# Designs tried in a protein design run: designed miniproteins, single chains, continued (4). Part 85

Each design is a single chain, and the fold is of that chain. pLDDT is the mean over its residues in the fold that is shown.

## One batch from the design tools (miniprotein)

Design m14944
Fold by ESMFold2-Fast:
Parts: sequence; structure tokens; C-alpha cells
Structure m14944 (fold): chain A 83 residues (1-83)
Amino acid sequence: DKEILEKAKKLAEEAKEKAKELSKDAEGQREGAERLREAYRFLRAAAGSSNEEYAKKLEELAKEMEELYRELEEAARRMEEEE
């Protein structure tokens, strides 16, 4: 419902902010990716329990989290190879 969507949006924003704070080195980027992956898991579970309209919005947020953690994992790998 709407309450779940609002909670999900807050969790997604918190995960993004935390990932941004942690992104100073390879280890931080991996930790940031892990937090985004946790948000992704929560968002997918919430989508499965919501009506169709809210499920679609939650799935969109989950896809955003997935793209971001994949980018951070790739960035961490490059930093480890370079440094």
C-alpha cells in the first residue's frame, strides 16, 4: 500500500546516501553495493505483497537499486586492479 511505498522510498534513499558516503575506496564501494542489494531485496519482497499499481513502482525502485549496486561492484573491481 502507500505506507509500504513511502517506507521503501526512504530505504532506497538511505541506501543511496550511505553508498555515496562509503564510496571513497574499493572496500567502501563494495559495502555500498551490499547496502543497495539489501534495499533491492526488500523492494522486491514488498512488490510481491502489494497491489498492482504499487508493485510496479516498487519494482522500478528495485531496478534502480540493482543498476546502482552493479555499478559500484564494477567500480570497486577497477579500483582494486588499479590500486
Scores: mean pLDDT 78

Design m14945
Fold by ESMFold2-Fast:
Structure m14945 (fold): chain A 76 residues (1-76)
Amino acid sequence: DEVVQKISEILEKLTKLNMEGKSREELEAFLDEQIEKYGLTPEERELVRKLFDAIYEAKGDPLKQAEAVKKVLDEE
């Protein structure tokens, strides 16, 4: 699935930045750049936003992040 591949790449980069302790503002700026770079549709942007919120709420905990991401993806 092309959408899953694009989103997975964005999530891997966001995970790395989140683990480095980047601020929410830096993570959102990076997300906006990735959305433009990949040419995401409005529906794909909504999915990525949900995944971003899940990653941010995990507060750098990789287990909580994995569970939150899985929950969002299971709902699609």
Scores: mean pLDDT 73

Design m14946
Fold by ESMFold2-Fast:
Structure m14946 (fold): chain A 68 residues (1-68)
Amino acid sequence: MQKQIEAGQAVAEIVRSDPEEAGRLAEELGLPGSLGRQISTLRRNSHDDAQRQELGALANRVTNLLIE
C-alpha cells in the first residue's frame, strides 16, 4: 500500500525535474503509454500555474492505477 502511494508521488516529483525519467519509471511500473505523452505536454506548459494541479491529478491517477 504505502509503496504504491510513494511510487505515484515519486513520478509526480520526477515529472517536475526530469520528464524523461518519469516516463521510463512509468513504463517500469506498467503504466499506460498515454501517461508519457501527458507528461511531455505538461512540460511544454510548465510556466502555467495550472501545471502543478495537473501533476497532482496525474499522481493521484497513477496511485489509483497501482492500487487497482
Scores: mean pLDDT 55

Design m14947
Fold by ESMFold2-Fast:
Structure m14947 (fold): chain A 73 residues (1-73)
Amino acid sequence: SVTVSGANASEAGTRAGRLAGVGAGGLATALQDLMNGRVSAEEAGRAAEKATGARVEVLEAGPDGITVRVTPA
């Protein structure tokens, strides 16, 4: 498992995707929807899992940034 923080969804998604070896773009998009208030943390995690095939957990999300855990397989 990889736990990564970023100041925004794109940064967190790109870092986590790169370190976990999964599709960074799909992960970043799912996290961006969360940061825009369009989906819940659970929904963002499910969307990220669908995009990457990995287990994705949003641990924290707010104005100070976002933290995710990605388990590749």
Scores: mean pLDDT 77

Design m14948
Fold by ESMFold2-Fast:
Structure m14948 (fold): chain A 106 residues (1-106)
Amino acid sequence: SAEKAAAALEEALAPLPPGRAAVVAAGDAELAALAERLSRRLDENATLLLTRLDPTAAAGAASTRDPETGEVVTHKAAAGGPGATPHARANLAAFDGLELEVAPAP
């Protein structure tokens, strides 16, 4: 299952430019080990984030309040398109309940 998750994660990262993506493991010690293995296959500046999928949170996306206007800006998770960011998210079918979030590397 870990090897299938690694393959699915590499496939999800393929549309993104190398060295311009950052994903960090969170919430589980095994996910941290998996992210370490996968980061070694990417540019050394790339990091991976694996989190447990919350179906409710996935539908809600991230929201930020603009401090000047008071407007609430909603950032939807991008579904699989290159550059549909700032963050792309993919469901890892090999690990039901896991979510990959990819952010541009600094």
Scores: mean pLDDT 43

Design m14949
Fold by ESMFold2-Fast:
Structure m14949 (fold): chain A 95 residues (1-95)
Amino acid sequence: SEEKKEKVLEILDEIMVLLAKAYRQTTDPEKRALLAEAISIVQRAKVEVLNAESDEEMKEILKKYGERVVELASQVDPELAKKVRELFEKALEAI
């Protein structure tokens, strides 16, 4: 439904806010590069979710991109990775 898609997009925006905040607070150039890649992947996931034609397609998008974003976040901060993982799980539960 449109309501499920809207909820998923809201949660992806929450993930974007967390990653962007971490990026602004990080002075380490290697960690900033990892966060920039993670932000780029979430932006791509948002575009693909907007264009998704089924609940199954949205789940596949979240699983595919969620795994990579969590992996990148874990190399920066394990607590950030945990929060990001929990938000991706919440997005999957909204479908």
Scores: mean pLDDT 90

Design m14950
Fold by ESMFold2-Fast:
Structure m14950 (fold): chain A 100 residues (1-100)
Amino acid sequence: SLEAELEEIEARIKKTKEEKLKEIEKKGLPEEYKELVEATAETLLAAIEWVRSGFAPEALARLVEAFERASEYAAKVHEDPELVREEAERQLAELRAFQA
């Protein structure tokens, strides 16, 4: 069942998020790393909802918003923020093609 597979992936995403947040806290990394982990998990969960919705435009819009937020947090922690933004713009163009 597709729904059973999506539920298993969702549970794995949530578990990985919790594990990564604990690792960041133990290592004393800046808050921006926690924000990136949270935004990344939200993006992956939004992608699951898009699939679950049957690729509905409203769900794709939420995925785009989550991806844009995750990309901004990634830019804050990456050594080359411009490279992150250029890659994010390319991936967003691919996602937006599904709305056209």
Scores: mean pLDDT 84

Design m14951
Fold by ESMFold2-Fast:
Structure m14951 (fold): chain A 70 residues (1-70)
Amino acid sequence: AEEFNRAVLEIERELAPEFREVRQKYPTLPEDAKKEIAELNKKMREAVRARDLETYREYGKKIIEVAKKA
């Protein structure tokens, strides 16, 4: 159980610098990008509940990519 929680925290640390940039940029993003990011955040929460680390990381990286493209 601890191994899973530790892995989630490691993914969060890995993504933290780019998520900080996403958070700073978020108020200026187009509404379509904001909606996509909100949907991806919901999917990340579902992946954590399903204990799916790969899907969690994938959706996190996709949030970063959506913000960069907008």
Scores: mean pLDDT 82

Design m14952
Fold by ESMFold2-Fast:
Structure m14952 (fold): chain A 68 residues (1-68)
Amino acid sequence: SERDERLEAAQREVAELIRDLILAGHSKEEIIEAVKKFVLSQKELTDEEKEFLIRAAETAVRHLFERR
């Protein structure tokens, strides 16, 4: 659906933001803060979708900073 496409687009933008900030040398905390600001600024997402994206991004960022 168009709503699902909006959420998928936001997920892609969050993933790109995380990658760009990691490449720029930002800390885990700075990246999480930037993601929260981005997601909360999205007027087309519901509060539930925003919470889901923030939690998913926090989990992903934590994993990316773990030793392989």
Scores: mean pLDDT 83

Design m14953
Fold by ESMFold2-Fast:
Structure m14953 (fold): chain A 96 residues (1-96)
Amino acid sequence: SEEVKKKAIERAKKVKEILKEIKEKLEKGELSVEEVAERLGKELGLSEEEVELIKNGYSKEEVIKLLEKAIFAIEARLAGVSVDEIQAALAAREAA
C-alpha cells in the first residue's frame, strides 16, 4: 500500500533526526553513553538487555560509530538503496 510506504518513510525520517540529535549531543558531551542508551530504549524501543549492553559494553567512540552506521543505513534506504547493498557497504567499512 502507498499509504503504508508513506508512513514508513515518515517514521524513518523521524528516527534519523532523533539519531542525529543524540549523536551531536553525545559528541558535545551533553549526553553520556548511559543517557544515550536510555534514550534509544525509550525512542526506538530497545529491550532492557540491549540498553544494558550499550551502557556496560560500549565506549563513547563505539556508540558514535554505531549511531553513524544506523544514520547511514536509514539515509541509504530513504535514497532507495537495497538492504543487501547497505549490508555490503557496512561490511566493507568494517573490513577497512
Scores: mean pLDDT 81

Design m14954
Fold by ESMFold2-Fast:
Structure m14954 (fold): chain A 87 residues (1-87)
Amino acid sequence: MSIEEKLEHVLIEMGIFGKENNDKELLELAMEGLRALRQGDLEKAAELVRKAIEKAKEILPTLSEKDQKAAEKLIEEAERVLEELEK
């Protein structure tokens, strides 16, 4: 899987997570990130993933145990993708 495909996957998952948890800001960050990827702006897409990670971390303590586990997995995957991009 390419780095662009990994970024797209993470942004889609962040968007779904935001929608399911009624977090409009997280959904908007994910949508902006996907738009940046479509335009070939990897720097902007990465920045939006970083902002989405921070937002997900903010809401994490307010979620159910099952949703916290899913969110933690998504955050870890997103952080790994950013590390691959920044090396």
Scores: mean pLDDT 83

Design m14955
Fold by ESMFold2-Fast:
Structure m14955 (fold): chain A 80 residues (1-80)
Amino acid sequence: NAELRAALAAGDIDRAVELVKQSDLTKLDPDIIIALAQALGAAGRVDEAEFLKTRAVTELPEEHREPVIQAAADAIRAAP
């Protein structure tokens, strides 16, 4: 989704979170989901990163969900 990419590029985490809540994760590029997880961790938004990880477990295929889960877990651990 071009809007999600633009929000992430601008550092607009609030908009990125709102856009992803309205999005089907299976229709997003996994790299964009990983970038969102990293941005949430860097911003200290642990609850939202945990929710994204949970969505990845339930919504994404096995082949695509592991990198997203790992990125979210790493971001949560690195959060202050």
Scores: mean pLDDT 79

Design m14956
Fold by ESMFold2-Fast:
Structure m14956 (fold): chain A 92 residues (1-92)
Amino acid sequence: SPERRQAVLKTSLAIELSALIFIEKVLERGGISEEQALKETEGILKAMLSIYKDIEDESLKKQFIANLQKVADSLKNPKLKALVEQAIKKME
């Protein structure tokens, strides 16, 4: 059903939001280089942009952008933050 498809998209985006936060935590602990963290973040943001295009519910789109902005605001690394903010601009 269309409703089930939108629910799957919402769940997929929630997983990707969690992955963005996880990458910075791994970077803070020295488990990954900044270069690799940037590459992984770019890959996640590309996947998010692809999923976002399939969202039909305008309220869900606005909520997702708001959640992604909260992620950007929580990021301490300025390069990771800039990548997320650039992705938000592409969604608007």
Scores: mean pLDDT 85

Design m14957
Fold by ESMFold2-Fast:
Structure m14957 (fold): chain A 99 residues (1-99)
Amino acid sequence: MPSDEEIQLYMELIGLSVDITNVLNELARAAKMSDEERRELYKLVNDWIHSNSAQDTADQLRRYFRERYPDLPQAVLDALTQRFLGVLQGLEATLARIA
């Protein structure tokens, strides 16, 4: 203790956290967000992840950008929120293996 499986799961969680941050940074750049707006987004997303399913979190992110950043191309928002959903589903699957 810890087992090799536990170490592997921990490394997967770190990688998924980096992937979440990368998608959010790409959305922030595409939407031309300020550093303050990006910090607000990170806090909101953290709260959503802890309170909601992967799907509900991705849907909240999509609604947030659609409402606040209407000039962001829909195709870009769709692609990045789909990538974000995939990462969150990976996180849910990894966490389920720990239980």
Scores: mean pLDDT 82

Design m14958
Fold by ESMFold2-Fast:
Order: C-alpha cells, then structure tokens, then sequence
Structure m14958 (fold): chain A 85 residues (1-85)
C-alpha cells in the first residue's frame, strides 16, 4: 500500500533525523533506526496497526533519549491515527 509505505518511510526518516539531532550513541541511533525500519516494513505490508505500534515504541525511545515533549506527543498522535485505519 503506497499510503502505508509513505507513512512507514516518514517514521524511518524521523528516527534518523532524531538520532542525529539528539547526538545519540551508535547503539541508541541503531535502536531508533531499527524501529523505523520495522515501521517501514509494516507500512509497506499495509499493517497499519503494527505501523502505529512501532511509531509508539519510537516515541517512547525518543522520550527516554531526551527528545522534547512536543516531538513525542506528535509521534504518539500519529500512532493513534495509524492504528485507527
């Protein structure tokens, strides 16, 4: 599904950008990127529930690694939207 693939790709891009912006260690960056890759695979498969779950996990990790509340809230809202599809 092109819509799911695009959503998953946006999550992966967000994970990469967040890792760079937060100056994360290689291990922390790898964990975020892995979650983004899982989201991309779920989106490509049309599994919007799994895509939303991966985005929620990404939001939780971003919060643990010091991301702003605004960024985390945005990720969680998007996860809820994807799960509702």
Amino acid sequence: DAKGEGAGQNVLASAESAAEALKLSEEQAQELIELGEEAYKAGKAGDFKALGEKLRQLGRKLKEYGASEEGVEGALERARELEAL
Scores: mean pLDDT 72

Design m14959
Fold by ESMFold2-Fast:
Structure m14959 (fold): chain A 63 residues (1-63)
Amino acid sequence: LAEELEARLKEVVSPEEAREAARGVENLLASDIPADVAAALLRHEMEDPRAAEIGEEAIRRHA
């Protein structure tokens, strides 16, 4: 999950931001947080709507 999410996010945000976001999402999913909640948190963190959409798609596929 994190590797795929990071690769996708690099298309719209910096590599550093992509890595941080992917790591955060992986930690949230590992703690049994629901996918819809994890997606909402990612949307709040990401300033770019396209980055948020990419993250939500990755979460949905692995939830």
Scores: mean pLDDT 71

Design m14960
Fold by ESMFold2-Fast:
Structure m14960 (fold): chain A 87 residues (1-87)
Amino acid sequence: MAAEKERLRELVEKGLEKLIEAYLAKVKPKTEEEKLKAIIKFGEEFIAKYEAHRDTLSEEEREELGLAVEIVKKKIEEAKKKLEELK
């Protein structure tokens, strides 16, 4: 059970990383600051879409997307911390 949950989290994290990389490839940030701001924007838009559709989701979909939202929130906090260190 624990190993299966760990693998699901790893797959979700890898999926999000690929989505972020694709988003960055489209935006083409010129500086580390612009890259971090792009990651924050991606994450905020991801969370906003989840909140907008949360009431229409099944319980299973809420659990899966809830895990993704938790990971995204962590990435936003890490990006904000790095931005503060650059200032």
Scores: mean pLDDT 78

Design m14961
Fold by ESMFold2-Fast:
Structure m14961 (fold): chain A 75 residues (1-75)
Amino acid sequence: SAMDARVEAVARDAESAFQSLIDYVKKNTLSEEEKEKLLEQARNVVAWLHEILTDPAMKARLDQLLAELEKVLKS
């Protein structure tokens, strides 16, 4: 449907944004407060996308990116 196509486009934009964010965090030092807020916001975005996405592969990809972000933030 047209709605599903728009949701997929939002998910693809989120995937690109998460990758850029992971790259940014690897190159920059963040405070513990900034790390906690960023991780909470990222979890909320992924949770919302899980509610509206139907493609299990896209859901899995977003989960992988969230896990990578969490690992980088805790390193």
Scores: mean pLDDT 82

Design m14962
Fold by ESMFold2-Fast:
Structure m14962 (fold): chain A 70 residues (1-70)
Amino acid sequence: SVGQAIKESIAALKEFNPGEDEEKIKQLEELLKEYEEGADPEVIKERLLKIHGLTMEQVEIGRAAARALG
């Protein structure tokens, strides 16, 4: 889900870039809140990718990283 993808992105940033991407983490936490408050999932997906400048490859790396670190 989109909410799960945002949570995994936050976890990956906290694990791999502790203290370096705090602004991005904050933006992601705000985005997650918007999603949970009923924002359009398509708009949320576009903003998620834009916040990170992420490709699908980078999203998958983030997921794998978060799972590997727990």
Scores: mean pLDDT 71

Design m14963
Fold by ESMFold2-Fast:
Structure m14963 (fold): chain A 72 residues (1-72)
Amino acid sequence: SLKEEAEELLKEAERVLREAEEKGAPEAAIRWARGAIALFQRVLESDLSDEAKQALLEQGRAMLEAAKRLVE
């Protein structure tokens, strides 16, 4: 379900943010991770259409991947 996917992605994004902060990653990594977290939280907390939720999940995934790339 979209909810389960958002919950899993939120946990991953929170881990990436923590790792970025602990490693002193570039500010961009922290911005991307926080952006992803905000989008996944919006999917979980907002009464949106499935189409809107899917679009937010796709955008959040792209932001999370950008953050992960910068943390490595």
Scores: mean pLDDT 87

Design m14964
Fold by ESMFold2-Fast:
Structure m14964 (fold): chain A 85 residues (1-85)
Amino acid sequence: SREALAARAQAIAGEVGALYAAHRDKLSPAQAAQVNALLRQLEALLTQLMQMVADNAPVARIEALVRQIEALAAQIRALLDQAAA
């Protein structure tokens, strides 16, 4: 369902936010700038997802956006893991 897809995206965003909070003090200024730019993109995609769900957008379009959110979250995780090493 659209609601289940939205819940999944929210959970992923929450996990990434928690990971950032745990590791942000280990980031160089350049790494922090890059991660913060990606976090802003993640927030924008999540806002777009909520709007699409409210507007009853086709499920296939919502699924495509959730996949974009998943890919962006994976990029943020990789950068945070690299900085924590």
Scores: mean pLDDT 86

Design m14965
Fold by ESMFold2-Fast:
Structure m14965 (fold): chain A 82 residues (1-82)
Amino acid sequence: SAAAERALEEALEAARARLRDAAAAGASREELVALARRLAAELRARFPSPEQRHRAASALGGELRALGLDDAQIAAALRPFA
């Protein structure tokens, strides 16, 4: 539904903003991985469809890559979607 699509987009932007804010505040890569894992678990619980999980994983993975995390760190952060 349009309402569910909007809720997902709002949640993804909020999650990306929280990661950017933490990085700007000087969070370590380890702290960013831990935060992203909590956000991934919350998003998985709220948005259970495979399509929604794929979009959430893509959005969080892209933000973490932009913040300078490597593929192993991103995989660890996105483990709740596996």
Scores: mean pLDDT 89

Design m14966
Fold by ESMFold2-Fast:
Structure m14966 (fold): chain A 93 residues (1-93)
Amino acid sequence: MLAEAARRLGERLLELIARSGGTPLQLELARALREADLRRAAELVAEHEGIPLEAAELALKAYILAYATGFLTPSEEALRLAEEAERLYEEAL
């Protein structure tokens, strides 16, 4: 399922950030997400992972849309964003 792709991408990003444990990056990302500053969160992820900003932003949007609506089937928009983010992430690697 496409929602599974968004989940895997989100888990990979969180796992990589967790491996940087206690770094300023981890603290800044947590703050940006708490403040709903999606742009700042995407910039931090893009810089740390070495992926395009577009891929990081789409991955975060897909993750939020797919999982913030945990009581509903993910929209086609959320699924398309997840696929696009995964594609851009793979191309950047």
Scores: mean pLDDT 59

Design m14967
Fold by ESMFold2-Fast:
Structure m14967 (fold): chain A 67 residues (1-67)
Amino acid sequence: SALEEIDRLVEEARERILAAPDRETAAAIQEETFQRLINEFPEHMEYILAQLEELGRLFRERFPELP
């Protein structure tokens, strides 16, 4: 299902962010994931935004200061 694919892509992005060597790499992963999900699954926007909010929380925990 689309929701299962969204969950898979978010979990993949989460692992990539955890393994990212620097903030710029992690930010690129987050942006790529956002763009892909919105483009491929626009009908699930509210679900995607909830998942991406959790991914953003992980990003902020790893890299507490935004540019």
Scores: mean pLDDT 82

Design m14968
Fold by ESMFold2-Fast:
Structure m14968 (fold): chain A 105 residues (1-105)
Amino acid sequence: SPWEKQWKKDIEILSKAKKIEELKGKTPFLVAVLTMLDSGLVDLETAKKFIEDIIKKAPEDIATEILVNFLVLHPELRPFIEKLIKEGKLSDKVIEAIKRTLERL
């Protein structure tokens, strides 16, 4: 699938990024997941798997900003993010950012 190839490329770019601004125009699959979830191009299960790859491979500050954007745009992902917290897959810094975002929504 073209999206499977782009997913791999996006994760490689994310793993090397120092600032979120470096991603503009370089991570089209991330943009598709953020903006076209439930459009039939990207489903919820694909988004969950992609988020898990981001958490595993992206720098903590990049992963934090992306997870916050997912929560703002896609409240349907909240149960999944809560599961990641309970499973100990997120750092305290990421959890604090998520809590602050949820309090302001």
Scores: mean pLDDT 80

Design m14969
Fold by ESMFold2-Fast:
Structure m14969 (fold): chain A 86 residues (1-86)
Amino acid sequence: MEEELEKLFEELMSLNEEDPRLGKKLAEFHDLIVLILTKEEITEEDLKLLEKAVKMLEELAEKYPSRTDLKDAAEYLKKEIEKLKE
């Protein structure tokens, strides 16, 4: 999962805002994050990966400012991580 998330992030960072693959790749990236968040038991390694995903979403939001959903996704994920850390 970590390798898949990092690979998708690198692909996304190599695209431009007009690339027709952008929406599909962003959806795949989001699906991986949701898959981690919906685990019955979240491990310390899963939490570290989610924290890394926040940083990735913040960088993607800077690269693709027209995608306002990315900034909202990063803020949402930060709140979910804080709830999990108790």
Scores: mean pLDDT 81

Design m14970
Fold by ESMFold2-Fast:
Structure m14970 (fold): chain A 91 residues (1-91)
Amino acid sequence: LEEAEKIADEVRKKMLELGFSPEEAELIRRVALGAATLAYYLSKDISKETAILVARMVAETELLRAGFSPEKARIAADIIAEEIKKYLDKK
């Protein structure tokens, strides 16, 4: 989805602004792409709020598995959820 790529790119930019490394930001971008895609498809069948919560949970879990600290994973997951919410609120 073209919109999912735009969300992922925006998340990456925000992570760089917060002082995350380019390598961390690129990994978070990939996670954000998957989370945005998941939220979009889920939003066809369930509420937008629930779709965003599920996508956030999946993103946080993936970042923890990738070796991010709980604090960094939470910050990244929150930003991913915010960007997904902005996209879904426009529809």
Scores: mean pLDDT 86

Design m14971
Fold by ESMFold2-Fast:
Structure m14971 (fold): chain A 59 residues (1-59)
Amino acid sequence: TERLSILNKGASEALDYFLKGDEEKGREVVERAGREAGASDAQIQAIYDNAKTQAERIK
């Protein structure tokens, strides 16, 4: 439950950065949250890709 909360918060913060065009900070936020939650590299990449795709749809 705590791990899911960390990942959701990271994804939301990354989405905001991607909407502002700050891909570097967006990636950093996802990687930080993923490592804190103990997510695998593949899971971290999936979260990053999903957040970036959502931002592209909103723009």
Scores: mean pLDDT 80

Design m14972
Fold by ESMFold2-Fast:
Structure m14972 (fold): chain A 67 residues (1-67)
Amino acid sequence: SAAYEKLSEDEQKIYTFLKLIIGDRKSVSDSLLLSLKNFFLSEGYSEKSINNGIRLFAEENNLPFPK
């Protein structure tokens, strides 16, 4: 999508990881998304890149953005 191509390299990596982990799930809990955010933080990704990647994935898959 045009939105994906506007993401940074790190944001695209986060988006791709979410697609691989969640892609076949019919629903995702807020607690799972928060756990994934914490995992990406522990791997050294910036909070901004994590939030942007997760947000686009959530928007495209009709999932709530973690608060």
Scores: mean pLDDT 76

Design m14973
Fold by ESMFold2-Fast:
Structure m14973 (fold): chain A 55 residues (1-55)
Amino acid sequence: IVEINVSEGEIVTNPLENDCICTFTSLTGTTVEKKVKPGETIPASISGTFHYIPI
C-alpha cells in the first residue's frame, strides 16, 4: 500500500506499475474508491490522502 497526502488541485499519478485500487479520503472525511491503471493520474478536488493498493 502507498499513501500520498495531497493539496487541493494537486495531480497524483499511480506510483505503482500495477493496476491498483485507489481510495481517496478527503479532509472532510468523504471517501471515494477507483480502480486505476499504471501511470493513470487523478486530480485532487480537495486536500486529502490517496491510498494505492495493488491488485
Scores: mean pLDDT 79

Design m14974
Fold by ESMFold2-Fast:
Structure m14974 (fold): chain A 77 residues (1-77)
Amino acid sequence: MSEEEIEKLKEKVLEIAERDIKEAREDTSLSEKEREIAIKAAERLKEGVEKAKSVEEIKAALGETLEWAKKELEKAA
């Protein structure tokens, strides 16, 4: 991918993360713990993607965030 395509991909992922934070804050069906996990996962993804310099690093940030969220949800269940 070109550098421009990488930046566009980063912007798209950051937009999704911001939307997920907003939705989690407004979702009254989530428990407090589930809301905290959802917001923290999106924050971690945003941080990882902002630091990413390649598609591989963006994928790594996504994978790391998913594994973290899965582990935290397992502890909360």
Scores: mean pLDDT 79

Design m14975
Fold by ESMFold2-Fast:
Structure m14975 (fold): chain A 104 residues (1-104)
Amino acid sequence: MNEKIIELLRQIRDELLEFSKAAEAGDEEAAKKHYEELLKLIKEHNELVKKAKEEGIEVPLIPSEISAKMTAMMLAYIAGESNERLSELSREVAKGIEEFIESL
């Protein structure tokens, strides 16, 4: 179970970095593609964590600080914030996820 959750977190990190690159380049189609993939991966992660809790399996939980930053980045994208700000926020979330994975 933990290995699957860690692998999903790595995929989320990678998509955040690709979103950051697309945003920095002003590539709206690439940014949208990576944003939609992020939504899918986050949903899969949340469903896997929920299933693990229902089965009594202890799994690593994303720190609330990182989760809050991810939500802020996603809301900034919907709000039409600057490409520079979106790129910055996305890299910050990716770094937080990487540091969390390394702490496990």
Scores: mean pLDDT 85

Design m14976
Fold by ESMFold2-Fast:
Formats: sequence, C-alpha cells, structure tokens
Structure m14976 (fold): chain A 59 residues (1-59)
Amino acid sequence: SRREALLESIALLHEIAAETSEWIAERAREKPSSAETAEQSEQGARDSRRRAEELRRRL
C-alpha cells in the first residue's frame, strides 16, 4: 500500500542517517581530541537504527 511504501521510505532514511553517523564515529575515533564527537555519533547511530527497526516492525 501507499502507507507501507511511505513507512519503508522513512525507515530507509533513518538507516541512511545511522550509516552516516557510524561513518562519522569511525573517523572521529582516529583522533583522541574527537572522543566526544565519536560518542555522540555512536549514540546517534544507535538511535537512528532503533527508529528504523521500530518502523519496519510495523510493516
């Protein structure tokens, strides 16, 4: 249905956001001065993954 397609698209956007945050976290871990950025990005990635999973469970 159109509703299911929209929810799938929103879930995909959250997954892309999670991948982006994971990438930022990996880059930030390369430098001690970026430890806070790494932690924040890792948390952001976990939150985005969780939101995507919740949406997919409703499909």
Scores: mean pLDDT 86

Design m14977
Fold by ESMFold2-Fast:
Structure m14977 (fold): chain A 100 residues (1-100)
Amino acid sequence: MSPRQKLLEETRERIEEILEPLAKEDPFVADLLKEIQDFFDYLIENEDKYSDEEIAKMIETFRDNITSLLNSAFGKDPKAQAANKEVSEVLSETAKKIRE
């Protein structure tokens, strides 16, 4: 496994840990978690086809889409908003590390 693939796998696991408690309580979060898992599985399998900048931009675009969806569905739920913030921070950190 490449260092970049390892970083993507670690990011996937961190997001699963953050969202799994919410996914057990809400089918929308469960579906969203599956979409996030599928996205990272795709990037890990196809990482050799993309530059660091392309992968970082894909993660940033995906971050913006996910945070928008969570805010729209759970805008006043403090627990969901805390999870949304952590997911956004993890994705932002991963994009930065990929560019380094």
Scores: mean pLDDT 86

Design m14978
Fold by ESMFold2-Fast:
Structure m14978 (fold): chain A 92 residues (1-92)
Amino acid sequence: SEAERLLREALEHVSAAMKAYDAGDKDTAIEHLQRAAELANRAAELGVPGSKEAAGTLQKAIDALEKGDDVKAANYTTAASLILVGELLELE
């Protein structure tokens, strides 16, 4: 389904963001988190419950990274990933 595709793409961007962050590339990490949030919002428009919350949580992760709060950024990114995985499992 289109919703499943959007959730899978969002999770791929979250994974890419974590790899970029581990490599010290904060700007690339933020770009991938922004794309993940956009995809999560599109899934929410298709009626996927929780995807809007996931998008908001990804935005909190971005805000934390921009402020240099790495612990909050990691926690928000993990929380958003769990929501997205949960919604994807409901569609499979």
Scores: mean pLDDT 88

